Designed miniproteins, single chains, continued (4). Designs and how they scored, part 64

Each design is a single chain, and the fold is of that chain. pLDDT is the mean over its residues in the fold that is shown.

## One batch from the design tools (miniprotein)

Design m14208
Fold by ESMFold2-Fast:
Structure m14208 (fold): chain A 70 residues (1-70)
Amino acid sequence: SALEERVRAYLQTLVDQYKFSLEAKKAALDAGDTRTARAHQLSMDNIEEQIDSIGERYPELAAEAREELA
């Protein structure tokens, strides 16, 4: 359905944001910037919570997103 296509697109946006934050966290840790690394970790944690929340209604789509995070 059009709604499921929109949910899938939004989940892909969350996955892309997570991957960006993960790379930014790694760069911050390499630079010794623990404060910036912590901020990116909080962003990643928030994204995982959003995927879990979406998974309550769209468990299969959320599972696809979680696999991309691994």
Scores: mean pLDDT 90

Design m14209
Fold by ESMFold2-Fast:
Structure m14209 (fold): chain A 80 residues (1-80)
Amino acid sequence: GLELAKEFLLKALDLLKEAGAPEEEVNALKEKVEAAKTAEELEAIADEIEALLAKLDISDEDEGIILLLLAMARVEIKRA
């Protein structure tokens, strides 16, 4: 459900920050995740996180884990 989707998105954002994503962009997305009330809002946030990931030069391992967390979040969003 939405609670698990939020948890996966927040974990993805934490890993993005550790991988060198701009702290201001990560914090703004975290606030959006915490404030989100609908599946549609969380889907839009997941798309923004994926777009941020695509702009970063990070390791294949870190990218793979973040993409997995995003996929898990999207599964939970679809269940809501």
Scores: mean pLDDT 86

Design m14210
Fold by ESMFold2-Fast:
Structure m14210 (fold): chain A 80 residues (1-80)
Amino acid sequence: SEEDIKELNKLYDELVERALRMARVMTPAQRAELDRLLGEALIRYTIALHNLKTKNDKSALEEFKKFAEEVLARMEELAR
């Protein structure tokens, strides 16, 4: 649904915004890992968006939510 797509977009935007804020205090090595995680997030977002648009499969949104939570935890660990 359009509502599910809006929720997916919001989750992805919040993930990217948080990552960019964390990058400000990171070393070059930490930023390289952050770039890898953001690349992974873009691929996962694109797949979830496609599945929501073509299949109305709400499991795509739930899968992205779980991925986003794990990626945020990994990003916070990198910033320590």
Scores: mean pLDDT 84

Design m14211
Fold by ESMFold2-Fast:
Structure m14211 (fold): chain A 70 residues (1-70)
Amino acid sequence: MIDPEELDLAVAEIYAAVLASTEKNPKLRELIRQAALDLARQGKPVTEESVREAVAKRLGVEKLEDAPEL
């Protein structure tokens, strides 16, 4: 039987791939994918808002809206 934690990680991997596929910029796409996976590994909810916040932190800005064009 799959552990709930392993199932959540598998779902997060699929979600990360889907979120990344919507982004046209390949650098930002990879950052979105990595941010979603890191949130899942930490047991945090993977939402559009949480992923955007994590990507913003990786780019060194407070909000993703403040990020320079890539």
Scores: mean pLDDT 64

Design m14212
Fold by ESMFold2-Fast:
Structure m14212 (fold): chain A 96 residues (1-96)
Amino acid sequence: MLSKKELALAFANALAGYYGKEKAIEILEEILKLSPEEAKERVIELIKELIEKEKKVNSNEELIKLLEEALKAFESLSPEEVKELVEFMLEVLKKY
């Protein structure tokens, strides 16, 4: 089983893959401005959107499974833990 950070990075990389790095950074920065509860809801919504886009466009089964695991992980986390992972994702995207 992948760690929470590895699942968060899979989500961040998929987001950057679909929207581009600059837009992915903007999306994550806007999420960090939300309340923890709203941030969690927005992250869950985005992961679901990315799963549906992948099914429609590329049908990459490995990425779909990875995003479905990320979805389950984020649904189980507290809103505060989701915000901490969004900060981690943002730091990685800005550096690499």
Scores: mean pLDDT 83

Design m14213
Fold by ESMFold2-Fast:
Structure m14213 (fold): chain A 76 residues (1-76)
Amino acid sequence: MGVVVTVKDETPEELAERINNLARNRGWKSIAVDEGAKDIVPYIDEDIEVKVLPNAEEVKEAVKSGEVDIGVIAAK
């Protein structure tokens, strides 16, 4: 029962802070990002496992299957 977040008007730092707070509040420990959103990776908390996937479809599938708690997709 994860969530998918779409990148819009936020800087990588702002988006990463929002994701870190969401994960912390829910006790979630894993995220997947697509290639377009991978610039947030350096700003994600060290205790969160990050997976970079080649496209938005694979990120959505990882969230739907329960492989990760949060998906991050670049809105293009």
Scores: mean pLDDT 80

Design m14214
Fold by ESMFold2-Fast:
Structure m14214 (fold): chain A 120 residues (1-120)
Amino acid sequence: MTREEIEKLLEQAKSKDPKKRKEALETMKKNLGGSVSPLELLDAVEGLLDDKDPEVAKLAVEILKELLKDEDPNIRMRAAYLLGKIKREESREMAIEPLKELLSDEDPLVRKAAEEALKK
């Protein structure tokens, strides 16, 4: 995937059309670890966690759950922090078990982020 294609997906994730937002997230998720970096995916989902379309919001949470398993502790920490910012009850319920698993993470800052996310 080219840089121009990734830029278009990031713009599509901000579309007024929920179908386009969902398709952009699904395409970026499919290319995670290849052409799409974890940081680009974090930036794409940050504004969509409480999206008015429940399918878009659920997909954003599912993506963060995958990023909690990333090799980079900075990515895991940021994903845990964003899961702690979710306001939708059903999406928060999806985050509880993954965040509890993160309480046993090797990195103390990742564990702290999970503890803070679970308190909210």
Scores: mean pLDDT 82

Design m14215
Fold by ESMFold2-Fast:
Structure m14215 (fold): chain A 65 residues (1-65)
Amino acid sequence: SEEAERNQREAVGALNRIARLDAAAGEATIKAVQEIARKTKAEKGVLEASREARRYALEQLEKLQ
């Protein structure tokens, strides 16, 4: 879906920015986002997985700013 694609792009953007600010935090956040996405996709589907991945990535970015 178009919403899932937008959510994925925004999550990737946030993850890239985190990695530029703090490489270790970037690596840890990527692993956490992958696990959240995998688990949520299995339970609630692709769209909800994209929403949770985006939300978590943006929350981690905010903590570093």
Scores: mean pLDDT 88

Design m14216
Fold by ESMFold2-Fast:
Structure m14216 (fold): chain A 66 residues (1-66)
Amino acid sequence: SDEELIKKANELMDAAVKAIEEGRIDESRKLVDEADKLFKKANVTTEQAMRLVATRLLVVGAELDA
C-alpha cells in the first residue's frame, strides 16, 4: 500500500540523516536513493515530497563537504 511505502521511505530518510550525523556519507546516499524509489511508487503529498527534497539536499551537502 502507499501508506506502507511512505512509512518505509520515512524510516529510510531518518536513517539517512543519522548516517550523515555519524559520518557515514556513502550509506546516507544509498538510503536516500532507496527512499526516493519508494516515493516514486507511491502517491505522496507535497509535504512528504518536500521532506525527500530536504533529505536529498542534506546528503548532497555532506558529500560536497567530504
Scores: mean pLDDT 86

Design m14217
Fold by ESMFold2-Fast:
Structure m14217 (fold): chain A 66 residues (1-66)
Amino acid sequence: MKASHKITLRATRDEAGGRAYQIVSSESTGEDDELLHEAAVQAGEDAARQLAANPEGEATGEGFAE
């Protein structure tokens, strides 16, 4: 792989009781800006998809680009 990204999101509730997300951690590896962006988008989408079924948990998404 030329780039990878890992992001951990925590599902929270805002002051009105609505759904909110907090970035707990993010890390990326790679030197190509376009591939890093692609990996980051994939990681965020993966984490968001996991949290869609668990609005009060944490999820770690991973993205990879070559």
Scores: mean pLDDT 76

Design m14218
Fold by ESMFold2-Fast:
Structure m14218 (fold): chain A 64 residues (1-64)
Amino acid sequence: MEELLRAAVEASRLPGVLEVRVDLDKGEATVLHLPGAEEGARRAAEILGSVPSIKRVTTREVAP
């Protein structure tokens, strides 16, 4: 749990990342990001994907 929490915090601090949502029941994480922040979202997905309890990471662009 601590590893997941740390990964979520780190991912949420990346450029253009607005929010990180985690569904522990499904082992899924969703990264919400600003338009044009694809690199930040990709980095966030890599960090979250390295957590053993996360099986799938999805990135979503949020309109301002």
Scores: mean pLDDT 78

Design m14219
Fold by ESMFold2-Fast:
Structure m14219 (fold): chain A 85 residues (1-85)
Amino acid sequence: KEREERLKNTGVGDYEESLRLQKLEDEAIKNRDRPVTPEEAEELLNRAKEAGLTDDQIEQIKTLIERGASVADLRLELERLKLLN
C-alpha cells in the first residue's frame, strides 16, 4: 500500500515536485545575497578538488570567494565547471 502510494505520489509528484522546486528557487534567490562563510568556502574548494576540476577552475572559484560571492553563486559555478569536464 505505502509502496503503491509512493509511486503514485511520484507520478503526480512530478507537478508537486515542480512547485516545490519553484519554492526552493525563490528561497535560493533570497539566499543569493548571503556571503559565503570561510567554512563553506573550504568545503566548496574541497568538493571542487574531489570533482577533478583543473587548477585554473579552482582559481576561478577562489576569485569568486575573494569577491564576496554568495553560496548560491559559488554552487552554480561549481556545477557549471563540473559539466565542462
Scores: mean pLDDT 68

Design m14220
Fold by ESMFold2-Fast:
Structure m14220 (fold): chain A 100 residues (1-100)
Amino acid sequence: SEDSRRALELARRALELARQGRSDEASETLGRAGDYLRRALERGDRSEDVVEAQRLLSEAARELGRRGAAPSPATAPVAREVGRKLREIGDEFQAELEAA
């Protein structure tokens, strides 16, 4: 879907930004990627783009954590929302796999 393709594009960008140490931009991009990925999943999209986007989002989140990026007061809500969305997406994927 368009949402899964957009999620994949943004997930790749978030990982790139995280690896560059651009933590605020990475966190914001990660949040947007999570929103598109969630929309794709809600529409029943189970394509390889969804799987890859979820993997890259998880990797970007780990990269941000490894760098010890303390969220600024402006970005702390975004970082928490991203973490919540990634967990919800992971839980939904696991439920779908168990139903198959």
Scores: mean pLDDT 71

Design m14221
Fold by ESMFold2-Fast:
Structure m14221 (fold): chain A 89 residues (1-89)
Amino acid sequence: SEAKLKEELEKLRKEFEEQLKKAIEELEKAEFSEEELKEAIERLEEMLSKYEEALKAAEAKDPGIGKFKVELVKEALEKLKKLLEEKLA
């Protein structure tokens, strides 16, 4: 089940990274509606929440999963969210 947990965690991480890339691409277009910006922010927040839950489950079974990785994901999300909020303003 450890391998299964790590595979699920990696899947969530890749999904999160894909959402980040899409949001950055949309930001570069600079033609977002207010609703599209809000939706993108909410989706990213939900993905981060799922990723953190999966990490906690994996860490309970294998403490080898690095705190550093969680911090990097959070930093990336916060930066992207701030950029989206600046577009919204």
Scores: mean pLDDT 68

Design m14222
Fold by ESMFold2-Fast:
Structure m14222 (fold): chain A 55 residues (1-55)
Amino acid sequence: LKERLEELEKKQREIAAEIKQARDAGDHKKYLELTGKLSEVSIEIMRLRRELERA
């Protein structure tokens, strides 16, 4: 679980960097796509954190 959480946190940081690049480039479609992926990763991180707190 901890290793999976670290992987997701790394992925979240990478997506955040890509969102900034897409926004600066004016790529609205990619911005929305990446924002959706970031939301999914954030939900999974919260779920795993709750599981770790209960363990």
Scores: mean pLDDT 80

Design m14223
Fold by ESMFold2-Fast:
Structure m14223 (fold): chain A 59 residues (1-59)
Amino acid sequence: VKDEIDKTDEEANYYSLKYEKFIDEENAKKEPYAFPIDGSLPKEEIEKFIEEKKKLLES
C-alpha cells in the first residue's frame, strides 16, 4: 500500500484482529475482553493504544 490513509486503516484492522486472537487465548485462562477498534481511529491513537496494551500485557 502507498496511500498513507489506507495504511493507517490496515494497521487499525490488523491490530483489532490481532487483539481478538489474544482475547481467545485470554478466554482460556481468565476473563474475556474486547478492544473496540473499528478502524476509524487515527494512526497516532492506534499506536498509543498498542503501547498501552503492550505495557499492560507485560505488567
Scores: mean pLDDT 56

Design m14224
Fold by ESMFold2-Fast:
Structure m14224 (fold): chain A 73 residues (1-73)
Amino acid sequence: KADEHYQKGLQADAAGDFKSAGDHYDQAGQEYLKQGDNKKAAEYFRLSAGAYSKAGDTKSAIESGTKSVELSK
């Protein structure tokens, strides 16, 4: 599930579909958060923020980046 979302994110990123990559990384982060793995969730929300930033989706990048920072405390 989380790993599947990560794999899809990597495929989208490799294809230059940064918006889709951000969505998949965010889904992976949400799955790790559900598992109680806040460190991995933070890492994946950070990846999502980077992908959204590359896509020019500043709002989604800020939202995912904020989740990552909150989970890193």
Scores: mean pLDDT 83

Design m14225
Fold by ESMFold2-Fast:
Structure m14225 (fold): chain A 81 residues (1-81)
Amino acid sequence: SAEERRRIVAELNALPLTPEQVRLLGEYLNKLSEAKTKEEIDKIRDEFLARLERIATPEQVEALKRYLDFVAEEVKKEIEK
């Protein structure tokens, strides 16, 4: 939903992200745009979450995980159409 998107984005924006974290999120979005199956999307999400966990605080990881999960689910819905 639009409300869920706003909440997730607001939570992410409340945390100061490093340039490295921002770059990794950009790579995540690029990889998702190339994905053709739900299995590829899940693999990309899991890979990028693991990479973010190595360079993020626990609070950042929680917000980033919600964002990564939300974007992955949106891309899956587009593939189903």
Scores: mean pLDDT 80

Design m14226
Fold by ESMFold2-Fast:
Structure m14226 (fold): chain A 73 residues (1-73)
Amino acid sequence: MKAEKIAKEAIDEVLAETDVSEEIKKKVVDTYKETLIEEAKELLEKGFSEEVVKEYLKAMIESIVETLLREAA
């Protein structure tokens, strides 16, 4: 599905750029992947382009990573 592909690409790109631990990567995927897929689906249904949806999800994932790093400290 397009939403799943966009969410996966956004997660993969942010996690590659941030160089975070495997524990943080696993927590992002296990806890937030489903929520990110649903968000992507809603935005696509509202008529946003795949490019806009991906950039929005990347910003959201960056915020999630920052929160998880703060909780781990």
Scores: mean pLDDT 80

Design m14227
Fold by ESMFold2-Fast:
Formats: sequence, structure tokens, C-alpha cells
Structure m14227 (fold): chain A 60 residues (1-60)
Amino acid sequence: MEKEERIRRAEEAVRALLKDQGFTDEQIDLAVKTVRNLIERGELDPDALVAALEAQRAAR
């Protein structure tokens, strides 16, 4: 999967999770922007983020 597609999938996963958990659109937008910035700067791996979200759901 291309890097841009991986980033988009991570953003969609974060947005969907936070929206389902009752966060506001403003909070979700901030989180998505932060995630994209970190991934583009190489500070966060999109695949690792998806794995972390899976772990978070499993913990519930």
C-alpha cells in the first residue's frame, strides 16, 4: 500500500473511532490533523497507529 493511502486509512480509522466514541467534530479534526502531521514527519508509523487502535479496542 502506498504511503499516502496508508496515511489516509489511519486518518479514517482515527476519525471513525473517535466519532463512534462521541467526540465532537472539532476534537476529531484536531486529532486527525495531529496524526497526519506526525506521520508525514516520520514521528508516527501509520501501520503502528492502526495496530494501536486495534489494541485499544481489544482492551475494551
Scores: mean pLDDT 76

Design m14228
Fold by ESMFold2-Fast:
Structure m14228 (fold): chain A 105 residues (1-105)
Amino acid sequence: HMTPEEKRAEADRLYEEALKAMSEGNIDEAIKLFEKAVELYREAEGEDSPRYARALMLLAQAYYMKGETEKAKELFERAVKILEKVLGPDSPEYKEARELLEKVK
């Protein structure tokens, strides 16, 4: 088994690769990479992790770009809940997640 530190480092690398894939218009590859990053962040840091929540937001954006609106809503709602709990309602991260969720509702 990988250590939590190794899982987080691998998730960081996959997250950066996914952002590059999104910028290049390769949405299917971005989804695949973000899904792996999301799982690794969850395993390394648990569900009350800002990194996990941010990865969920980017995965939601990728699904929305692909037209998977219901999947995007579910992922944004999960990220909003985590960011509010961990960082609070005045955090920039929570406010950004709420704005993106309103866009897809």
Scores: mean pLDDT 88

Design m14229
Fold by ESMFold2-Fast:
Structure m14229 (fold): chain A 86 residues (1-86)
Amino acid sequence: MAVELGLNKKTGFVTGQLTGADGRVYDIFGVVVEETEEERVFSVVLLNELGEVVATGEIRVDKNGEGELTLTSAEGTETHPVVVKE
């Protein structure tokens, strides 16, 4: 299942949620770092319920808002399909 994220075009902020393998809900927060006609790249952090950063990563999506989220944590690197909606 793809991770769904919302983009605020006025601020360049992207937000969403991910349910981890532990069953806990984590908040995704990111900012646009690169934007072209073909691609948009976000730098992101994954926050636990206490607001602590547990992973950092990148979202890379095409012009249709479809792509991948790559997260790096103490446990390693993981990749998830994503859809960024405006």
Scores: mean pLDDT 82

Design m14230
Fold by ESMFold2-Fast:
Structure m14230 (fold): chain A 88 residues (1-88)
Amino acid sequence: SELEQQYVSAESAENILRSGAEFSESKYEEYKKKAKEAEENPEEREKAEELRKKAELFKESYEKSREGLKKAEERKEELKKKLEEEKK
């Protein structure tokens, strides 16, 4: 069934986006913490700025992955409903 293949593809896409969101969130928290620690040392001002920029990039990646995940979850639910109607 075309719908079954589309559902499997949507589930795969959801899993990839969820993993990506979790990775980006983890990296955002990591770099945010490192930036805060570096900011307490005047010798590390340049390093603190670099870490802050890395945190911002992972935050942006996380937000994009969250948006994509929401759309993937909505598509998966739509396909699930169509598959349930096909069985009746």
Scores: mean pLDDT 84

Design m14231
Fold by ESMFold2-Fast:
Structure m14231 (fold): chain A 91 residues (1-91)
Amino acid sequence: MSDEEVKEILEKIREEIEKRKDELSEEAHNALIGTIESSIENKLSLEETARALAITIDQLPEEDQKKAAEVVLEAAEEVDKELAEILRKEL
């Protein structure tokens, strides 16, 4: 997969997370979006991005972790089935 294809997938993941903003705390929303933006800027692979998202979720308050994981998985299911499978293994 090219860097441009990964970037397009991650941009769509960001849009799907934004659609679910009301389901997240402000801290969780900012952390997830920040991780996606950083992954795009650093040209991370889907696998590297999935690990970065898992780390970000683990660093959130315990009350936010489950919902953040659910939102990320739902966004991935909507955009890319392979990324969703990777995320299920990392989360």
Scores: mean pLDDT 85

Design m14232
Fold by ESMFold2-Fast:
Formats: structure tokens, sequence, C-alpha cells
Structure m14232 (fold): chain A 66 residues (1-66)
């Protein structure tokens, strides 16, 4: 799923902390809380530290939550 892909991409770039932030972002997106989803997605991207990982994480969060 897009959420699992986001979590794996975040983990590859920023380790377990980035993965956990991405998973929280996906969950908030699925719950319809786009504000919190965007905040956690941005957090995962910041910990990952690369523009490519950031873009992939953001895309997957948006696709998971709408």
Amino acid sequence: SAGEEAARAAEAAGGERARRLAELGVKYGQDGNSDMANRYGAGAAAVAGTPEAAAKAAEAVLQSGG
C-alpha cells in the first residue's frame, strides 16, 4: 500500500524514527486529519534529510489520506 511504501522509504532514508513519523502521518491522513498528516509527513522528511525521500513520503501520505 502507499502507506507501507512511505514507511519503507522513510526508514531507508532516516531510520526507525523517520519510519514511525511517516506511519503516524499516514494514519492521520486515513483518519481525515490532513493537518496532522502533513505535519508528521514533514517531520519524517526532515529526519530523512533528502529531497527525494521527502517528496516520496509526502506523496504517499497525500494518496493515503486524500
Scores: mean pLDDT 69

Design m14233
Fold by ESMFold2-Fast:
Structure m14233 (fold): chain A 72 residues (1-72)
Amino acid sequence: SHAEAERYIAEGFRLLGQGRPEEALEKFLEAKRLAPDDRVGLRLAYLTGLANMDPKSPEAARLREELDAILA
């Protein structure tokens, strides 16, 4: 559901604030599974996540791939 997906996005941001980017990525991917058609919400979440991650990390690389897939 959309509400459940938003819950996972919020948890992802919380985990980023705690220095836990691997777990944050897992939460963002669960949000995608629950609401794959929420392209606007997912794009905003991924961009915000990337702004709060180490850009050289594998987690950031994965979010860039997911963002590119939405933009295509």
Scores: mean pLDDT 82

Design m14234
Fold by ESMFold2-Fast:
Structure m14234 (fold): chain A 85 residues (1-85)
Amino acid sequence: SAEEEKEAEENKKTAEVMKQMAELASEALYHISVLKNVEEGQALLERMRELAETAVKELDKKSAEGIENFMKVLERTVDSALAEA
């Protein structure tokens, strides 16, 4: 049905955004923890936040809440690394 097709497309777009967010957060962690480059790590974290904020404007409420919750998890992980740097 058209509704099932819309849900599938929404889920695919949400998954693609979450993958990009995770990649940016992982790169931020590498720069902070391995390279000891806090400035680049913070810049990558900000890029992840901007990606999430852009995505929530285009997604339905449920998908947007999922992105926002995932962003908070990634932020806490990177902030933990920054605190130890």
Scores: mean pLDDT 87

Design m14235
Fold by ESMFold2-Fast:
Structure m14235 (fold): chain A 58 residues (1-58)
Amino acid sequence: SLKEKAEESRKKMEEYIKKSNEIVEKDKSREGILEGASEGVKAIGYASLAVSYERLLK
């Protein structure tokens, strides 16, 4: 269902936010920051999906 897809997308968003934070915390180098930013971009993608599914539920 759309509700389940919205919930799944929000969970994925939270997972990628955690991964981004863990990477940056463990590796403060330029490479670590860029890798963390890459995971953050994935979180933004899932946030966008969650919002889209939530809007379709209205």
Scores: mean pLDDT 83

Design m14236
Fold by ESMFold2-Fast:
Structure m14236 (fold): chain A 93 residues (1-93)
Amino acid sequence: GELVEEARRLAEEAEKYADKAIETGNKEDAIKAAELALRAAKLALRSRSREAIRYAERAVEAARRAAEVSGSLEAEILVGIAEIQLGVARLIM
């Protein structure tokens, strides 16, 4: 449905920003990847779709690596929140 398509789009965008952050060390790109991952995780929780959960997992994994490489505390916090949201989505499926 529309939520799954949005989760896919958010995951693709999160991966793009994460790749930029990993290559450059740019903290703003890491924060953007984390924000997109959090949005994907929230959509996965609302959609109750395993497909949306898989996209959110990809987004969160990418954002986690970007946060670690960039050393952004803000990105780390956002990724942590996204991981909690994703964990809840998995439990209610």
Scores: mean pLDDT 89

Design m14237
Fold by ESMFold2-Fast:
Structure m14237 (fold): chain A 108 residues (1-108)
Amino acid sequence: AMERLRKEVEEAKRELEREGKLELAKLLEEFLENGGTFEDLMEMYVKMLELESDTPVAKEQLERAKKAREEYLERLREDPEGFLEELKKQGAAPELIAMVERQIERLK
């Protein structure tokens, strides 16, 4: 699962580099270097929105993303096993499940 995630992130990074989106490509690299946990994924998503937006609508999306990040991390702290089981039941990608499992280990 982690090897597949790394390959997909590396492919996405190369596409961003081809498009000249070097700052977004750097965020994907930082995600991999930071260990690819669910928290790292949420942090990367917020940073992507910060780089792509200075409009009022985009600022609203950024605030919404920050709130969602806090709510997801709070659920992981309150009931990490229940959150993981919910993702598995919903058919979440194996890569996402692996990121959540790594996040749970960090909470110990």
Scores: mean pLDDT 71

Design m14238
Fold by ESMFold2-Fast:
Structure m14238 (fold): chain A 100 residues (1-100)
Amino acid sequence: MRLREVLERARAVLDKAEELGKDNPVLQKLIQEARSALDEAEKAIEAGDVEATRFALRQLASLLYRIADYLESMGTEEAKKLAQELRRIADELWRLADEL
């Protein structure tokens, strides 16, 4: 349950980041890669594959950190808040991967 809630929060924040950066092709590409990693994590969880889940969660977390760094570089207050939220989610995903 907790893992699925964190993934749902990640999806919601990615939707906000995608709208904020809609005219930024680099950010759009990173968001699409993060969505793919999120989908792979959900598939691995559904299959009961612990190692695949761990790998996918860590991959997603790494992508969320990269998106956060990019958003922070945009210099707006809104982008900085989204970056902070993405880093918190990434930290939670990394911890959950270590607990598997």
Scores: mean pLDDT 86

Design m14239
Fold by ESMFold2-Fast:
Parts: sequence; C-alpha cells; structure tokens
Structure m14239 (fold): chain A 86 residues (1-86)
Amino acid sequence: MDLAGQAQQLLQEAKELADQAIASKSDIPLARQLAEQARAKFDEALALARQLQEQNPDAGAGLQQIIEEQRAELEARVQQAIAEAE
C-alpha cells in the first residue's frame, strides 16, 4: 500500500475510535482512553503524510491539511460529548 493509502486507513481508524469515544460518554475514563487512541492514529497518519511530502510535496501537503482538518473536527466533537456527560 502507498503512503497516502496507509494514511487514509489510519484516518478512518481514528474516526472510528472518535465515534466510539462519543458513544462511550457515560464512561468518561473509557471515552478519554478511546479519544487518546484516536489522537495516536491521527499522529501516525500525519507522520506518513510528512513522509509523502518528502517524495511528493504537493500530495503530502494536501493530505496533511485534510488530516489536520478532520482531526480538529473530531476532537471538538469528542470534547463536546464528554463535557455534556460531566
């Protein structure tokens, strides 16, 4: 699998973990743990996007923007769900 494909798979895994964190808002420790796992997957995706940027600057930069935008959106949703549960 290419670097872009690997980063997209990690991004999808991060989204699934973030959705699980939101669904687990009745168990705040579990929700926070799942949110942390989602962040780790976003960090892995960003590392691959940076590696891609060394080989293909335009593709790598574009992928980084997409990952950062989606990470910020999902992080905000997770934090709101946890805050509403407290």
Scores: mean pLDDT 80

Design m14240
Fold by ESMFold2-Fast:
Structure m14240 (fold): chain A 68 residues (1-68)
Amino acid sequence: EPLLSDEEIRAMVDEEAKELGIELTPDERDFLIRTLRFAQEKHGLTREQAREVLRNLLVWLKQQREAA
């Protein structure tokens, strides 16, 4: 069903956050993992689409930090 396993989702979150220079709190990391799992299950995203969603979420998170 979902293209990505839990291990792959966790690895993708850690890798993309590192590449964007974003240090995630444990709560933020867990939020992103759960959101990607939900999107994969609900919408049947490909691996590339999941990565795109993750990048958009990371950009959004950075904007929220800058606005706070």
Scores: mean pLDDT 78

Design m14241
Fold by ESMFold2-Fast:
Structure m14241 (fold): chain A 76 residues (1-76)
Amino acid sequence: SAEAAIEAAVAAGDVEAATELALAYARAEGVELTPEVEERIRRQVEGAAFAARVLATEADPAAQRAALEAFRARLA
């Protein structure tokens, strides 16, 4: 599926490929790709890639939670 392809690119750390796949998927679903929508999709992909990296590299659940909360705070 398109979502599985996006998740695979995110897990590989290929943010550019994941973003291109996500934009293509949104367009196929009838979403108009305005600059605001493209920026939102890019930010979601960057956030997902960061979360995937934290989960892959940090074994301590408390440290994982702290890293994700710090990232989320920067987006607020």
Scores: mean pLDDT 76

Design m14242
Fold by ESMFold2-Fast:
Structure m14242 (fold): chain A 97 residues (1-97)
Amino acid sequence: SKAELIEQVLQNIEQMTAILTSAAKENGDDEIRRQIEEIASRIVFAVKYFDASTAEIKKMLEEMLALANQLNLSKAARDQITSLVRDTVKLQEQIDK
């Protein structure tokens, strides 16, 4: 159902946010942490309360990836973030149909 797809998107955003905020905290980078939390909140709000297009969600995910690239992420964490972004885009494409 559309509701189940939305819930999967929200779970992916939560997981991505947890990985990135943990890395930002380990680096002592409070500014990047706040920017990650702000983008995540905007994505969650757009997904839950607006008919957000796949293009709009992709743009916000690209902003999230730009912040991830500023963090000293392990290969495993980077691969996980890349996978979560890809899977979230696919889910959002299914929602938009």
Scores: mean pLDDT 86

